# Ledger of designs, part 24: designed miniproteins, single chains, continued (2)

Each design is a single chain, and the fold is of that chain. pLDDT is the mean over its residues in the fold that is shown.

## One batch from the design tools (miniprotein)

Design m4802
Fold by ESMFold2-Fast:
Parts: C-alpha cells; structure tokens; sequence
Structure m4802 (fold): chain A 88 residues (1-88)
C-alpha cells in the first residue's frame, strides 16, 4: 500500500514538473522570438532558437527519471522532427 501511494505521488510530481518545465520553455520561446523579430532574424534563426530552448527543456525533463520514462520517446521523436525541419 505505501509503495503504491509513493509511486502514484511520484507520477503526479513528475507530471507537475513536466508542466512547469514546458510552461517555462514556452515563455522563453515567446521572449526569444520577440527579441529575434526586433533584430530582423531569419526563419532559420528563429527555428534554431526554438530548437535550442526545446533541447534544454528535454535535458531538464530527463533529470527526472519518471518523467523521462513517460515522455522520453515522445520528446526524442519531436526533437528529431524539429532537427529535420531545420536541416531542410
């Protein structure tokens, strides 16, 4: 019983942690894109900045073992897709 309650609590904490990390990354992306727009940056420069922030977000999520197990495959696939779009 105690082990099951701790597992459920860890899963909830991991979900809350991932939400906070995504919210923080989303705000960083919005701020960075506004800065780049003011500088007249290209679409490629904007895409690279978004990718850089997304990679840092994934790295932070991977520090939480439960979050990595739950979201890792989805995050890796999304990173791969973003890198392919930038390379095109």
Amino acid sequence: MAAAAEEEARKKAADDFVKDVIDEATEQIKKKLKELDKKGASDKEKAQAVLDIFEEMVKKIYENEVAKEKYGDWLDERLKQMREELAA
Scores: mean pLDDT 81

Design m4803
Fold by ESMFold2-Fast:
Structure m4803 (fold): chain A 65 residues (1-65)
Amino acid sequence: SEALEKFRKGLLALGKETYSRDEVIAQLEAAGVSAAAARAALDQLGVGETLTRGQAGGVAGLLFG
C-alpha cells in the first residue's frame, strides 16, 4: 500500500534503530493516519515510550493490513 511504503520510507529516513512514540506517530500522520488512530494502535500493542523496528512494523500491520 502507498501509505505503508510512505511510513516505511519515513522511518528509514530517520536513520535510527529505535523510535519514540512521537516519532512513530509523526510518520504515521505523514502517511495519512490520524494521530488518534496512531495512538490507538500503539496502545493496542502495549508499546512503551520507545519502539523497535519490529514494533513499528506491528503498528503498521494493525493500521494498513
Scores: mean pLDDT 84

Design m4804
Fold by ESMFold2-Fast:
Structure m4804 (fold): chain A 101 residues (1-101)
Amino acid sequence: SMEEKRQRLLELAREIAKNLGKISLDEAVDRLVQAAEELGLTIEDLKDILRSLMEKLSPEVREQIEAGLELADKLPEDEQRRLYARMLIFAVSELLAEEEL
């Protein structure tokens, strides 16, 4: 189901976020992009997952993510996937800092 795929991706994003400092941000993004592809998640699916996480974030953090995504639809598909993966890692990192997931 979509919910099972979402939970699997978020579990990995959480593990990646906890290991930021041991791996580069580019390596973190590569890992999450690969996992999303293996799970068969589309860019639309990644947008929906990120939107769900943003409901739990402060207005300031939501504004930062929205600003980062302003021109996302103008990017090639591979660059869109990397950008959404980056924003997912950022969102999960912020939620972990507040002990929420």
Scores: mean pLDDT 84

Design m4805
Fold by ESMFold2-Fast:
Structure m4805 (fold): chain A 103 residues (1-103)
Amino acid sequence: MLEKARKIARELVEKFPKKVFYDAFGEEVTENDLIALFTTVMNNGKALVEPKTEAGKQLVGLLQEIGVENFIEWLREVAKNSSNKEVSEFFKELAEAIEELAK
């Protein structure tokens, strides 16, 4: 669980520059925040890792509130409605990562 979450979180943080996170969330989203999100997906909505940023806390909280399937749909809708191409691409890849982890 944790190893797979770390791998995917690192790949996303390395692929997307910090500016994309600032444009999407108004702050930096860390590798730790993505690990918190991904482990919560894999652990049936139960947090195993504490998110460190407000954006990370909001993402984990939303996932816990609406469930994985609705969360993936929300991410895809955000991507579709984003006028920023880099932000759109980030949310598409985040949705794909979560869909893969939810298997």
Scores: mean pLDDT 86

Design m4806
Fold by ESMFold2-Fast:
Structure m4806 (fold): chain A 90 residues (1-90)
Amino acid sequence: SDEEFAKKQLEAIKQSLETIKQSLKTVKTSTDEKEIKEALDKAEQALKTMKEQIETLKEKGFTSMLPELEVIMKEAEEVYKEVKEEAEKK
């Protein structure tokens, strides 16, 4: 169903945000260059996946979800910026 599809996409988007948040925790706490690079790469890929999922929802006409998705995306971009800044300090 369209509702089931939208729910699964929203959960996937939320999981991507959690991935970016975990990457932030990793880059703040790790001293291992390999772990820091892997966390940065995971955060970048998660952000890209979120953008693609939101585009898919727009194309399918789930416009009522857009305000919630925009809030989640803004948080994801802000956390990802912190991931990059923290990785650069090491």
Scores: mean pLDDT 86

Design m4807
Fold by ESMFold2-Fast:
Structure m4807 (fold): chain A 62 residues (1-62)
Amino acid sequence: NKEIAEKISKATGISIKTAEEIIKIVEENKDLSPVEQAEKISERTGISIETALKAIRVYKAL
């Protein structure tokens, strides 16, 4: 959802487009650990694993 992506973007400082891609990766990889999801996010978006983990935590708290 665009509103969820906007909340992640505001909390992490990443773009809304990157936040939307993070949501997609997390939803497609629910069977993976948060660290493994963060590694896939980092590989696909170029953000750090640390930032990806923060984005995952924000998303799961919504």
Scores: mean pLDDT 84

Design m4808
Fold by ESMFold2-Fast:
Structure m4808 (fold): chain A 90 residues (1-90)
Amino acid sequence: SRIDEAADRLADYLLKQGNVEEAIELLEEGIHVLKTGKLPENSKFSFSKEAILERIKQLLKAAVGEDFMKLPKEEQIEILERALERLRAA
């Protein structure tokens, strides 16, 4: 599916960039913001929720392309969750 292909591309991109632990933390916080509209209480980053969402958008653009940014919020969350699962399994 397009969701699985996007998740594979995102995970591969992040693995090739290195610092996988930081990428995992960023995806976890981005997923939390998308689901709740709030920052996690124990955020690892000194950023606003808007800055975290912008970083996630830049990662999606770099890894899977502009068209994926037009996907519904629920599909964006699923892509991020599946990519996170792949990163944790690596």
Scores: mean pLDDT 78

Design m4809
Fold by ESMFold2-Fast:
Parts: structure tokens; C-alpha cells; sequence
Structure m4809 (fold): chain A 73 residues (1-73)
């Protein structure tokens, strides 16, 4: 699960999120469209890894990732 990720997995996840955020900013200059594109890409990436359910919101995903980071501090 997202809360059981290793430091190496969290580092890889962080890099992917940075890359997705860059792509979202290049796709549109509208902040709402950037957020929608980012959310869709993040959810697709994590579903491909089997880490999230299709019904999970971006806020729920980010909260679980924060919990995993806090656990590794």
C-alpha cells in the first residue's frame, strides 16, 4: 500500500510526480486544467502500480504519501 513504501520507492514516486507536474504545466496555462491533468496522470500511474483504487481522490492519495514520508523521518 502507499503507506508501506520504502525510501527508494518514495524517491521514485516523487520524481514521477515532478515529471507529471511539469507535463501538466506544459499542456495548459490554466491552473484548474493543470490540476485536473496532474490528478488524472498521478491516479493512472499509481493504478498501474496497484497502489490505489480507481475511486481514490488526489487529496486522499497525497495524505497517504505524506504519512509514508513522516513514517520514514
Amino acid sequence: SLTDLSQEQLDELTQQFIDIARASREQSKNPAEQKEAFAAQVKAYLRDLGLVEESATLDEILAKIKEAYDKLK
Scores: mean pLDDT 75

Design m4810
Fold by ESMFold2-Fast:
Structure m4810 (fold): chain A 67 residues (1-67)
Amino acid sequence: MNDRVKAMIDSLKDLLSEKMGVSKSSITRMVNELQKRYYSGEEIEQFLARLTGLKKEESIKVIKEII
């Protein structure tokens, strides 16, 4: 994973943690599960970016489904 993608994923984890009131650890577990399912860093970045556009309750449901 390139440094730009890694930095963006970390920033998106912080943003999602703050916006949704879930721990950064929960979001990190979701990212780890996606990596185990062979999603690329770029695909994970796009997925997290999409979650920032959803309502809090919908984002929480998606995270819980993956974890």
Scores: mean pLDDT 78

Design m4811
Fold by ESMFold2-Fast:
Structure m4811 (fold): chain A 73 residues (1-73)
Amino acid sequence: MKRLVAPVEDVRRWAPHVPLDLIQGGLDWIASQASPDKKDQAQKLAQQAVDAIQQGDYESAVKYTQQLNDLAS
């Protein structure tokens, strides 16, 4: 599935109930599925998404996660 990203409202609803390390693990796993040529870009997007979630910026988190999913597809 290309789109694993929930709407911002859904992320805001469940993210407080999911440990940040589990979210980071999931994003790192998606980044690892990118082709070797895109691995560095995928890792940067995963890091930016985690950072945005940690800051409570769910709009940016959804944006970076969507870009990561599109890159890894």
Scores: mean pLDDT 71

Design m4812
Fold by ESMFold2-Fast:
Parts: sequence; structure tokens; C-alpha cells
Structure m4812 (fold): chain A 80 residues (1-80)
Amino acid sequence: SEAVELGEEGIKAILEGDLEKGKELLQKAVELAAKNKDIKSLEEMLKLAKERLKEETDEKIREALENIIVSLEDAIDVLK
């Protein structure tokens, strides 16, 4: 899925400290998945973000991942 690929790149950018690039890529991923009503891709991105959050120790990166998790959960809830 193109949405999942963009989401993975966005999460990677955040983990590397590029919060602005990560947010832009994840916004595109969410918009693409939402446009296609692709709940499965949103759930896959949510799973990846939650897995990375469990292993992350940097507080600023954790906060960015938590914000993404909220955005993904909101997008899934809208499409239910």
C-alpha cells in the first residue's frame, strides 16, 4: 500500500529527529488512506507507530509518535 509506505517513511523521519518531514509524510499517508476508505492501511500504520513508541526513549520523539497515534485513531474512527 502506498499509504503504508508513506506512513513508514514518516515514522522513520520522526525516529531520525526530522519531526517536520515525518508529520508531512504521515499527513499524506492518512489523507491517501482516508480518500480510499482504507481502514486496513490506517490500522497497519497505527500498529507500527505503537510498536516504535514502546521502544523509544527520547521524550520529544515519543510525544511526536503519540500525536500520530491520536491522528491515526481519529481517522479510523471517522471511517467506521
Scores: mean pLDDT 85

Design m4813
Fold by ESMFold2-Fast:
Structure m4813 (fold): chain A 74 residues (1-74)
Amino acid sequence: GPLTPEERARRQAAVAELEASRPKLIEDIKKSLTNPDPEKQKKVLEEFKEGIDLAIEYLRDPERGKKLFQEKSK
């Protein structure tokens, strides 16, 4: 069934916090990358970005998030 108003509000708040934190998380990851190969650094950074985006989708709608996770896990 549809999410309750309370659950939707809590999930929207969690999404907003994660979206607000996304730039800092990305910068922290960039600073931790020590690989001299820029292509490898780019791949790791893209994987982290995709992971954050997937987490956001899972928070918004767990069933949609599960489907996206399964599709990405192929």
Scores: mean pLDDT 77

Design m4814
Fold by ESMFold2-Fast:
Structure m4814 (fold): chain A 84 residues (1-84)
Amino acid sequence: MRFLLQLLDSNGEVLASKEVREGERGELVYTVTASEEGLLSGQLLDEDGKTVFAQSAPVRVRAGDVVTVTADSATLRVTISVQR
């Protein structure tokens, strides 16, 4: 099985995505732009993008912040962190 790791804005739009293999950890790094300030969250989906297996809590971001979304496909956990 393969998973899709996504970074979402507050409107639910996908800003970035990455494939994660079953049993592996995936990492997605994104630099926030001025139009994307607010709340961002991560989610882990199936390969078809239909089933959500895990979601992160939302984090507040500002332009120039670096967001890292990490997924562990073995435990079905998603975390999101912000570096300023």
Scores: mean pLDDT 81

Design m4815
Fold by ESMFold2-Fast:
Order: sequence, then structure tokens, then C-alpha cells
Structure m4815 (fold): chain A 76 residues (1-76)
Amino acid sequence: SAVERAVLAYLATHPAASGGVLTAALAREHGLPRAAVRAALRALEARGLIGRSGPDDLDDPRTRFYLTAAGRASLA
């Protein structure tokens, strides 16, 4: 989806982004609502295209997202 592609592209240039920072950036660049970004983050993690470090909570500012090798390959 366009939302998932935007999340992957953002993480390619901003490694270890927080959910809040990523959501705000995508809202500014693409007009994407928080709910759509959160759904995309969960779907991409379930498919192994992104990983997560820190607390097991998408809304925690300490939680960081990153591209996996598979996620980087999907952008090539």
C-alpha cells in the first residue's frame, strides 16, 4: 500500500525512528492519519519488513523502528 511504502521509505533515510516522529513526518509529507501509520507499522512488522527495539508499545517515545534486510530489499 502507499502508506506502507511511505513508512519503508522514511525508515530507509531515518534509521531508528520513534513512532511519534515517524507519524508526524508522514502526516506533514503525505497527509497520512496516525491510525493508518500505526496499522502499517504493525503489518510491516508482522511481515518482517521492519523491526522494533525498546518497549513493546507503539506509542512509547523510547520505541524505535528500523528496516530489516527484507525491508531494504523491498525498496530496491
Scores: mean pLDDT 77

Design m4816
Fold by ESMFold2-Fast:
Structure m4816 (fold): chain A 91 residues (1-91)
Amino acid sequence: MEEKKELLKKIKEYLEKAVEAFEKKNFEEAEKYIEKAAEEAKKLIDDKEASEEVKKIVAEAMKRVAEILEKSLSEEEREELRAELERMLAS
């Protein structure tokens, strides 16, 4: 029981660090923290209850990341990213 709580806490802490990295526009660092959270979550995969709790923690973190991206990216930055994607697709 205590070990399960500790793993869930680590997953939450890694996802919080990922959210902070996204806020700083450090998407590579954010991805690394998400990966670390996923590795800890694998230790709980055999526990259906803990696995469902992990899914909820991940969903909440992704929601917060989406909100931060919407606030952090100006319309000009979004248009630039869209133009870059269109250029890549045309290649």
Scores: mean pLDDT 68

Design m4817
Fold by ESMFold2-Fast:
Structure m4817 (fold): chain A 62 residues (1-62)
Amino acid sequence: SDRELLQRLFDYEVARVKEEIASGKKTPKELGEKIGFKADSLEELLAHIRAQYERALKELEE
């Protein structure tokens, strides 16, 4: 279903963001800037990504 596809995309996005930060390739600020969001921490960046996916999921139900 579209819901399952959105959940899978969210999981891949979260894993990728965590890997890039853990490997030292990117900072939360740099990754946030790419999506137009000011993030000071990994937690803030992940919360923003989650909110975007929750909004998309809600739109599928309306």
Scores: mean pLDDT 79

Design m4818
Fold by ESMFold2-Fast:
Structure m4818 (fold): chain A 61 residues (1-61)
Amino acid sequence: MEVLDKEGVVRFLMEEYGLSKEEATQLANELFTDLILREGRTDATVEEVKAYYERKKKEEE
């Protein structure tokens, strides 16, 4: 399973969803803050990044 650090998550979000670097960085910061607080983790899987982005978009609508 591919694991992404914060920089990898930013790049992934920019490439997959067309987010700006600022938007991708903000979302990556939110994701990693959540992962650190809940699970003590500093890396995320591609599936976790996708799930987090989709959940956030639905909740902010």
Scores: mean pLDDT 77

Design m4819
Fold by ESMFold2-Fast:
Structure m4819 (fold): chain A 105 residues (1-105)
Amino acid sequence: KKIEIELEYKAGEEGKSYAYSAALYALDLAKELGGANVHIRIEGELSEEDAKELAEEIKHAAEVLGAKKIKVKIIKKPGGTEIEIEAEFEEGLDIIVNIKVERER
């Protein structure tokens, strides 16, 4: 079975916090469901440094929640950065989260 979540934010400095909260929710949901594989994709107008910090925070949360395997990929794109995180708790269920953060004008 598969759960897919798509979120889009228009935000200033708080956009990073919103993305983190959404990712944390998905990781917590995976744990509550007795183990799942979580695929998190965050795309937005984030600097490479902000993306690295966000990815490390999410990775740490996954480790604290008991993920057995964690993979992190950061891709620089025109106009921003994409973060891909895969956290494996157990086999059989996939949770896919797509998060987009746009800067508020």
Scores: mean pLDDT 74

Design m4820
Fold by ESMFold2-Fast:
Structure m4820 (fold): chain A 102 residues (1-102)
Amino acid sequence: AVEAEYRRALARGDLDALPARISDETRKEINELMDELGIPEEVKKIINQLLDELNARGRGELDLTVEEAIMLIARMAVTRGLPDEVLEAIRKIVEKYEEKKK
């Protein structure tokens, strides 16, 4: 039920309905992954802006995991039609995180 409500809110683009927040720890881990991958500073800035926008609405009870935060910013990037360079960077972050999650 809760997952279905989460997916419906995402499908509607209604990020304000998500009780979501990004912790400083989660943000640090995502930035460390970007540094390890050699992602350009301009792309890192865009990704951090997406995290800031997600966090600004996420006054909620739920601290997002690294995986959940990456998924949400990927959806935002696709929905807003951001450049392929940003989408490619997000895909590389996902792959790197999955390799480390073992």
Scores: mean pLDDT 72

Design m4821
Fold by ESMFold2-Fast:
Structure m4821 (fold): chain A 73 residues (1-73)
Amino acid sequence: MEKEIEEWTEQLAAHRDRIPEETVLEGSLAVVEELARTDREKAAELARRYSEAARPVYPEVSKRLEEKARELE
Protein backbone atom coordinates (compact mmCIF):
# COMPACT_ATOMS: atom_id res chain seq x y z
CA MET A 1 0.00 0.00 0.00
CA GLU A 2 2.68 2.56 0.99
CA LYS A 3 4.78 1.84 -2.13
CA GLU A 4 1.68 1.92 -4.36
CA ILE A 5 0.67 5.34 -2.97
CA GLU A 6 4.22 6.65 -3.49
CA GLU A 7 4.29 5.39 -7.10
CA TRP A 8 0.82 6.86 -7.75
CA THR A 9 1.92 10.24 -6.31
CA GLU A 10 5.08 10.26 -8.45
CA GLN A 11 3.06 9.45 -11.60
CA LEU A 12 0.59 12.28 -10.86
CA ALA A 13 3.44 14.78 -10.43
CA ALA A 14 5.33 13.57 -13.53
CA HIS A 15 2.30 13.42 -15.85
CA ARG A 16 0.03 16.11 -14.36
CA ASP A 17 -0.72 17.84 -17.68
CA ARG A 18 -1.29 14.55 -19.54
CA ILE A 19 -3.69 12.81 -17.15
CA PRO A 20 -7.20 14.31 -16.99
CA GLU A 21 -8.39 14.96 -13.42
CA GLU A 22 -11.55 12.92 -14.14
CA THR A 23 -9.45 9.88 -15.16
CA VAL A 24 -7.42 10.12 -11.93
CA LEU A 25 -10.62 10.33 -9.88
CA GLU A 26 -12.29 7.37 -11.64
CA GLY A 27 -9.17 5.20 -11.33
CA SER A 28 -8.53 5.94 -7.66
CA LEU A 29 -12.21 5.50 -6.74
CA ALA A 30 -12.31 2.12 -8.55
CA VAL A 31 -9.33 0.88 -6.51
CA VAL A 32 -10.83 2.16 -3.24
CA GLU A 33 -14.28 0.66 -3.99
CA GLU A 34 -12.76 -2.72 -4.93
CA LEU A 35 -10.83 -2.79 -1.63
CA ALA A 36 -13.99 -1.75 0.26
CA ARG A 37 -15.67 -5.00 -0.88
CA THR A 38 -13.24 -6.97 1.33
CA ASP A 39 -11.95 -4.44 3.90
CA ARG A 40 -13.75 -1.15 4.50
CA GLU A 41 -11.20 0.10 7.08
CA LYS A 42 -8.27 -0.32 4.68
CA ALA A 43 -10.34 1.21 1.87
CA ALA A 44 -11.06 4.28 4.03
CA GLU A 45 -7.35 4.61 4.89
CA LEU A 46 -6.37 4.24 1.21
CA ALA A 47 -8.92 6.90 0.20
CA ARG A 48 -7.57 9.32 2.83
CA ARG A 49 -3.98 8.76 1.69
CA TYR A 50 -4.87 9.15 -2.00
CA SER A 51 -6.76 12.34 -1.05
CA GLU A 52 -3.68 13.77 0.71
CA ALA A 53 -1.40 12.82 -2.21
CA ALA A 54 -3.77 14.35 -4.79
CA ARG A 55 -4.41 17.60 -2.88
CA PRO A 56 -1.49 19.68 -4.30
CA VAL A 57 -2.04 18.42 -7.89
CA TYR A 58 -5.79 17.73 -8.24
CA PRO A 59 -7.78 19.43 -5.44
CA GLU A 60 -11.17 18.20 -6.73
CA VAL A 61 -9.93 14.58 -6.75
CA SER A 62 -8.68 15.11 -3.19
CA LYS A 63 -12.09 16.41 -2.09
CA ARG A 64 -13.99 13.49 -3.67
CA LEU A 65 -11.65 10.90 -2.15
CA GLU A 66 -11.97 12.55 1.28
CA GLU A 67 -15.77 12.29 0.96
CA LYS A 68 -15.44 8.60 0.03
CA ALA A 69 -13.16 7.98 3.03
CA ARG A 70 -15.73 9.57 5.36
CA GLU A 71 -18.49 7.40 3.83
CA LEU A 72 -16.41 4.26 4.49
CA GLU A 73 -15.52 5.40 8.06
Scores: mean pLDDT 75

Design m4822
Fold by ESMFold2-Fast:
Structure m4822 (fold): chain A 95 residues (1-95)
Amino acid sequence: TPGVEFLEEVIAKIKKMLTASREERIKTAREIKAKAEEALKQGIISEEVGKELIRIADDIINAEENGAPEEEIQRLIEGAVKKVEVILKKLKKEE
C-alpha cells in the first residue's frame, strides 16, 4: 500500500539523521513533517500515524533549537526509528 512505501521512506530519512550534521537533521525533520502533513491530506496514512510522525519531527526540531546535548538528540532519533519501525511492522502484518 502507499502507506507502507511512505513509512519505509520516512525510516530511511530518520536513519540518515544518525550520521548527519545538526543543520541536515533540522532540514530532514522539516521534510518529514511536511511529507506527513501532505500524506494526511491525501489519506495515504491514518490520522494516528500522521500525528505520531509530526510529533517525532517536532520533538527533533524543538530539541535542536533548544540546544539539547548531542547524546539526547541521538537517543531521540534512535527512539524515532524504533517507533516508525513498529508502525511499519504492524501495517505489513495486517496486509
Scores: mean pLDDT 84

Design m4823
Fold by ESMFold2-Fast:
Structure m4823 (fold): chain A 90 residues (1-90)
Amino acid sequence: DVEARRQQIRQLIAEGQALYQQGLAAEASSVDRAIALLRQSAQLYQQAIAMIDQMEADGVAEPEDLQLRAEAQRNLAEAQARIAALEAAR
């Protein structure tokens, strides 16, 4: 079901964004917790990207799905950059 896959992709991105914000908020109190939350955020974005890649392979991806992939890729890159910065500062 294409619509079920789209709903799951949107949920993964939304959960990833929530974890990213929790990670940023945790930086002042626990760098370890911040890194763990940011890594969970990155994993959810990677899952969303993989699902969109599969939709494209199946020939069912619409332009809006590819825009969601581009956004997830940007968010993933930001999460990874923040993880790297926090690890370097330890």
Scores: mean pLDDT 91

Design m4824
Fold by ESMFold2-Fast:
Structure m4824 (fold): chain A 96 residues (1-96)
Amino acid sequence: KVESIIELFSKALKNMNTDEEKFKEYLRKLGFSEEAIEYLLKLKKEDENLAKAVLVQYGRYLYDLEDPSEENQERLKVFEEDIDKEVAELLELDKK
């Protein structure tokens, strides 16, 4: 599913400012919860550039979760300790 995640992520970013319904559909296909999608939509209205950065960072995190290597798991642990507050909020919402 690595290519599928990258493709869906690219499509979500492309539709972020042009088609909100398609943006939501691609986020759902990426495995985002409804709460996480609503959080991103709210963030986009307040700060579009921040919302894009958060989406990119979280999408990268989801991509890295598909690689079960020990080196990748160690990188993910460091990422979770050093992530931006907005990405941390999104992770907690998705965990629900």
Scores: mean pLDDT 68

Design m4825
Fold by ESMFold2-Fast:
Structure m4825 (fold): chain A 88 residues (1-88)
Amino acid sequence: MIEKAEELFKDLPETLRNAVIELAKQEDPLGALKEAIEEFKKRIDVYEKARQRARQLGDEEKVQRFEDGIKTYRKAIEALEKLIEELE
């Protein structure tokens, strides 16, 4: 499990990879991983709203930062979903 998590998250920030590895070590890793997906979805929603606001204000630097964050969390959700599919 841990090796699979490391492979699926290798292109993501080290902080996210380490967090997923710790989730995989928990007594209920399936439940913990599903909870992480819901938290990441909430963070994407917050970032989408922040990105829209920054665009309205002409703050291209913040637009890019939030867009990068959204892409990172979407990749993390995809990797978590693949990891969950590998669990029995």
Scores: mean pLDDT 77

Design m4826
Fold by ESMFold2-Fast:
Structure m4826 (fold): chain A 102 residues (1-102)
Amino acid sequence: DPILQQKLKLSQQIRDVIDDAMANDDFEQGRAELEKLLEQLRELGVPEELLERLREAADRVLEASKDKSPESAPVLLEAWRELQDELLKISGVTSNTVPLPT
């Protein structure tokens, strides 16, 4: 499925963009590049709800990475896990494309 392949590639690019933003402390550029990737996901039919969740999850990762104290490490790990979960939902797209069980 070429659409699924492209969604997986975009999911990897989102992860790379967030990693680069954290490494360079350039959160403004990271957010701008993330928005471009989210727009491409929208063109592939990803619902706005999932795009908003991805944006929120990525923003939490970037925000958590600003605090370099040992106490912030669990917060960053949790935010990163949440981002990974949202990226998996994008690649699977099952929970928002399957009708709710009656």
Scores: mean pLDDT 76

Design m4827
Fold by ESMFold2-Fast:
Structure m4827 (fold): chain A 107 residues (1-107)
Amino acid sequence: DEVLKKTKERLLEIAKRLGEAIEKVDKEAGRRLEEGIKLVVDGELNSEEKKKEGEKLVAEVMRELPEIAEYISTFVMNARNAITDPKNAEEYVKNAEEAAEEAIKTV
């Protein structure tokens, strides 16, 4: 599905920007967050195991960076919704990008 592929690519591009911003403060946390989000995005509708592994990595980063945890949580929720609800994907991607930008400003 071309639409789903583009949605996933957009989400991963946002995740990369968020991860790179966090890496400037905590190199390990930034890398783990990007990896975790990639696993969640790749795993949604394809692999429960990958999704759970990604969720675990994201949760670890949220515990280490409590000041941006709510923005990370909002990003991941909207990213998953963009994949599972294609009719509203544009709105969810926009919400995910806004959450990522708030996290970047905060860290």
Scores: mean pLDDT 89

Design m4828
Fold by ESMFold2-Fast:
Structure m4828 (fold): chain A 64 residues (1-64)
Amino acid sequence: MLGKVKITALEAVPNAGPDDLSLRKGESVEAEVIEEVNENTVKVRLPDGSEKLVPTSLVELEPL
């Protein structure tokens, strides 16, 4: 799924590295999905222009 999405953390998403998105459980952010890296990971662009990897098993992605 490419395009603008709302990302909602179903569980705490840990920042494992500088390119990983970190979210608290229940936190939401709007972003653009720019790449589907694999079945468990998407790459998103945040409103500040930074690009982050998101584990799809820990979040809900809602199309905007």
Scores: mean pLDDT 77

Design m4829
Fold by ESMFold2-Fast:
Structure m4829 (fold): chain A 90 residues (1-90)
Amino acid sequence: SPDEEEALEAAEEYRETLDAAVRDTIESGTEEARKAAEERVAEAKKRVEEVAKRLTPGAASILYGQLAIAEKEANERLEKAEAERRAAEA
């Protein structure tokens, strides 16, 4: 359905936004870049929430499940980069 296609597109855009946000945060290492990245991710998530409102509960659950996996992977990458920075300073 068109709503399911929009949901897949929104999920892909959200993943791309997370990947870019993680990369920018790691590369710059500044609080300003982290805040800007968080704002971009929040805006992308709002777009996903708009699409989710037009889905069945089952389809919305699948969409949010995919986002949760992407968010977990993004957090793991940030934690690994921070650990590597701390190790380099030791």
Scores: mean pLDDT 81

Design m4830
Fold by ESMFold2-Fast:
Structure m4830 (fold): chain A 69 residues (1-69)
Amino acid sequence: MRHADFLPPGRGDDAYLQEFAEVALQLEDSDRALLSAITSAADPRAHPLYDQLSARGRALLEPLLDRMA
């Protein structure tokens, strides 16, 4: 798996890349499939696919998205 597949636009910190990859590995396959589309959006929380995430998936992504803001 490549870190770039899960990267939000404008991020390049190795620590952030590592945290993002770790979150992606903890997600269910269905949540992981939505991750690249959601994180590529200008507002990930407003993306239609964000609502398709499981409660666990949203909980794992929320701290990471807060760091993006």
Scores: mean pLDDT 65

Design m4831
Fold by ESMFold2-Fast:
Structure m4831 (fold): chain A 89 residues (1-89)
Amino acid sequence: MEIARILASIYKETDPEKAKKLAEISRQLANTTDREEKLKLYQEILDIAPEDVVREALEFLQKYANIPLPERPVSAEDLLEVEELLEKR
């Protein structure tokens, strides 16, 4: 959820259509509890955004939420783990 929102913000001025799609994926992630559905949505994020842009969003989360950076290449599973750390109950 947080990664998709940060990416939507990054694309808002440069590619509004990608920003809208990323915001929609963020809403879908908020409404799903199924691990396989979450992985599909994270894969859609990786299909939209190149790794360097995803890495920029992850570096923001490292600085402001103390989330560790995953190793390259970033996978859908890595994004799921980052979001689980952000949502930790």
Scores: mean pLDDT 78

Design m4832
Fold by ESMFold2-Fast:
Structure m4832 (fold): chain A 72 residues (1-72)
Amino acid sequence: MEEKLEQMKRAVELKLENPELTGPEIAEKLGISVEIAVEAFNLIRDYLAENPERLPTLEELKEYIEKKFEEE
């Protein structure tokens, strides 16, 4: 598994647990680049914009990120 994909999944998990944290703060806490954290959050915002009627599970968000990462 690409390290970037794992880092994006960790960023999403931390953001869901702590929604008040910014991309830079999450990047610092996880030791990843701000660009990776922001990219993961952009994918989540895209998912939520397309699916506004219910909150996704963490597993659904991780699967969405995996799919988008494979598609590039």
Scores: mean pLDDT 75

Design m4833
Fold by ESMFold2-Fast:
Structure m4833 (fold): chain A 70 residues (1-70)
Amino acid sequence: KGKEIEELLKKADEISEKVQKLADEYHRLVADPNADPEKIQAVRDELVKLRKEGKEIVDKINALYDEIGK
């Protein structure tokens, strides 16, 4: 199932890119004493959600490699 693994790897790359962008935003907000606490919390919640999605993708990739016998 090379195509399925390729799609999962592409999705993992997309999540990694989103995580990096949000992490940069989170660091900027935390460094700003005038930042809205609700915005900080929203970015934090989104980072947690994306991290969980990334873990699920890794688990799926590992399951597919196990099926291939690698």
Scores: mean pLDDT 79

Design m4834
Fold by ESMFold2-Fast:
Structure m4834 (fold): chain A 95 residues (1-95)
Amino acid sequence: SSMLEKIEELIEQVKKLYDEFLQAYKDYIASNGDPKARKAMTDKYDELVKKANEALLLGDELIRKSTDPEEIEKAEELMLEVGDIMMKAFDVRRS
């Protein structure tokens, strides 16, 4: 379905933003606590959270509207993947 394809596209964006967040975190550590590097890392984390929430909202909508068990299962797997990425990002952010 077009909605499932959109969720898959959003998750690829979430993965890219996660990689960019990890790089911003490494830059922040290498900067020895520079406030500008901290802001860049925080801004990237906020972008990641926003995109992840967009994917989760669309996934929830698909699960509520779909009558196809296979489509629901795929959406649930994708939402679990987003959840895993967000848990990892949160652990890095609070360290």
Scores: mean pLDDT 90

Design m4835
Fold by ESMFold2-Fast:
Structure m4835 (fold): chain A 72 residues (1-72)
Amino acid sequence: LSREEVLRITAELIRLVGLVFQLELETRDPEKVAQALAIHRAAFERLQKAKTLAEVDEVSRETLARLEALRA
């Protein structure tokens, strides 16, 4: 991983943590919170294994879509 790739991954991880925290505060539905945490954990594991910025962008986009769908 390059310096730029590490910074990108770090920024995505911070963003995903913020989204999970926001969902927990807003919903108070323990089932949805548990699903959001599972989605975040899976994304975190995939980001740790990512070797390119394209993989990081793909994981980020997919994870955001899943978290947004959970709010519906």
Scores: mean pLDDT 70

Design m4836
Fold by ESMFold2-Fast:
Structure m4836 (fold): chain A 59 residues (1-59)
Amino acid sequence: GSIEDQVLVLKLAGIRNGVVLSDEQAREALERYKAGVSPAELGEQYKVSPSSVRQAGEI
């Protein structure tokens, strides 16, 4: 999948948790995930579930 699809999935996960993520925040989270930061840490920082971070990063 494209980076735009990954960004969209993560932004939708944020909305489910009552948080509006910017495109910049979603891209930052995905780049950190690819760099080896844990889904749990990213989920806590960006207010999304760890599963949503993994799902978005693996598209």
Scores: mean pLDDT 82

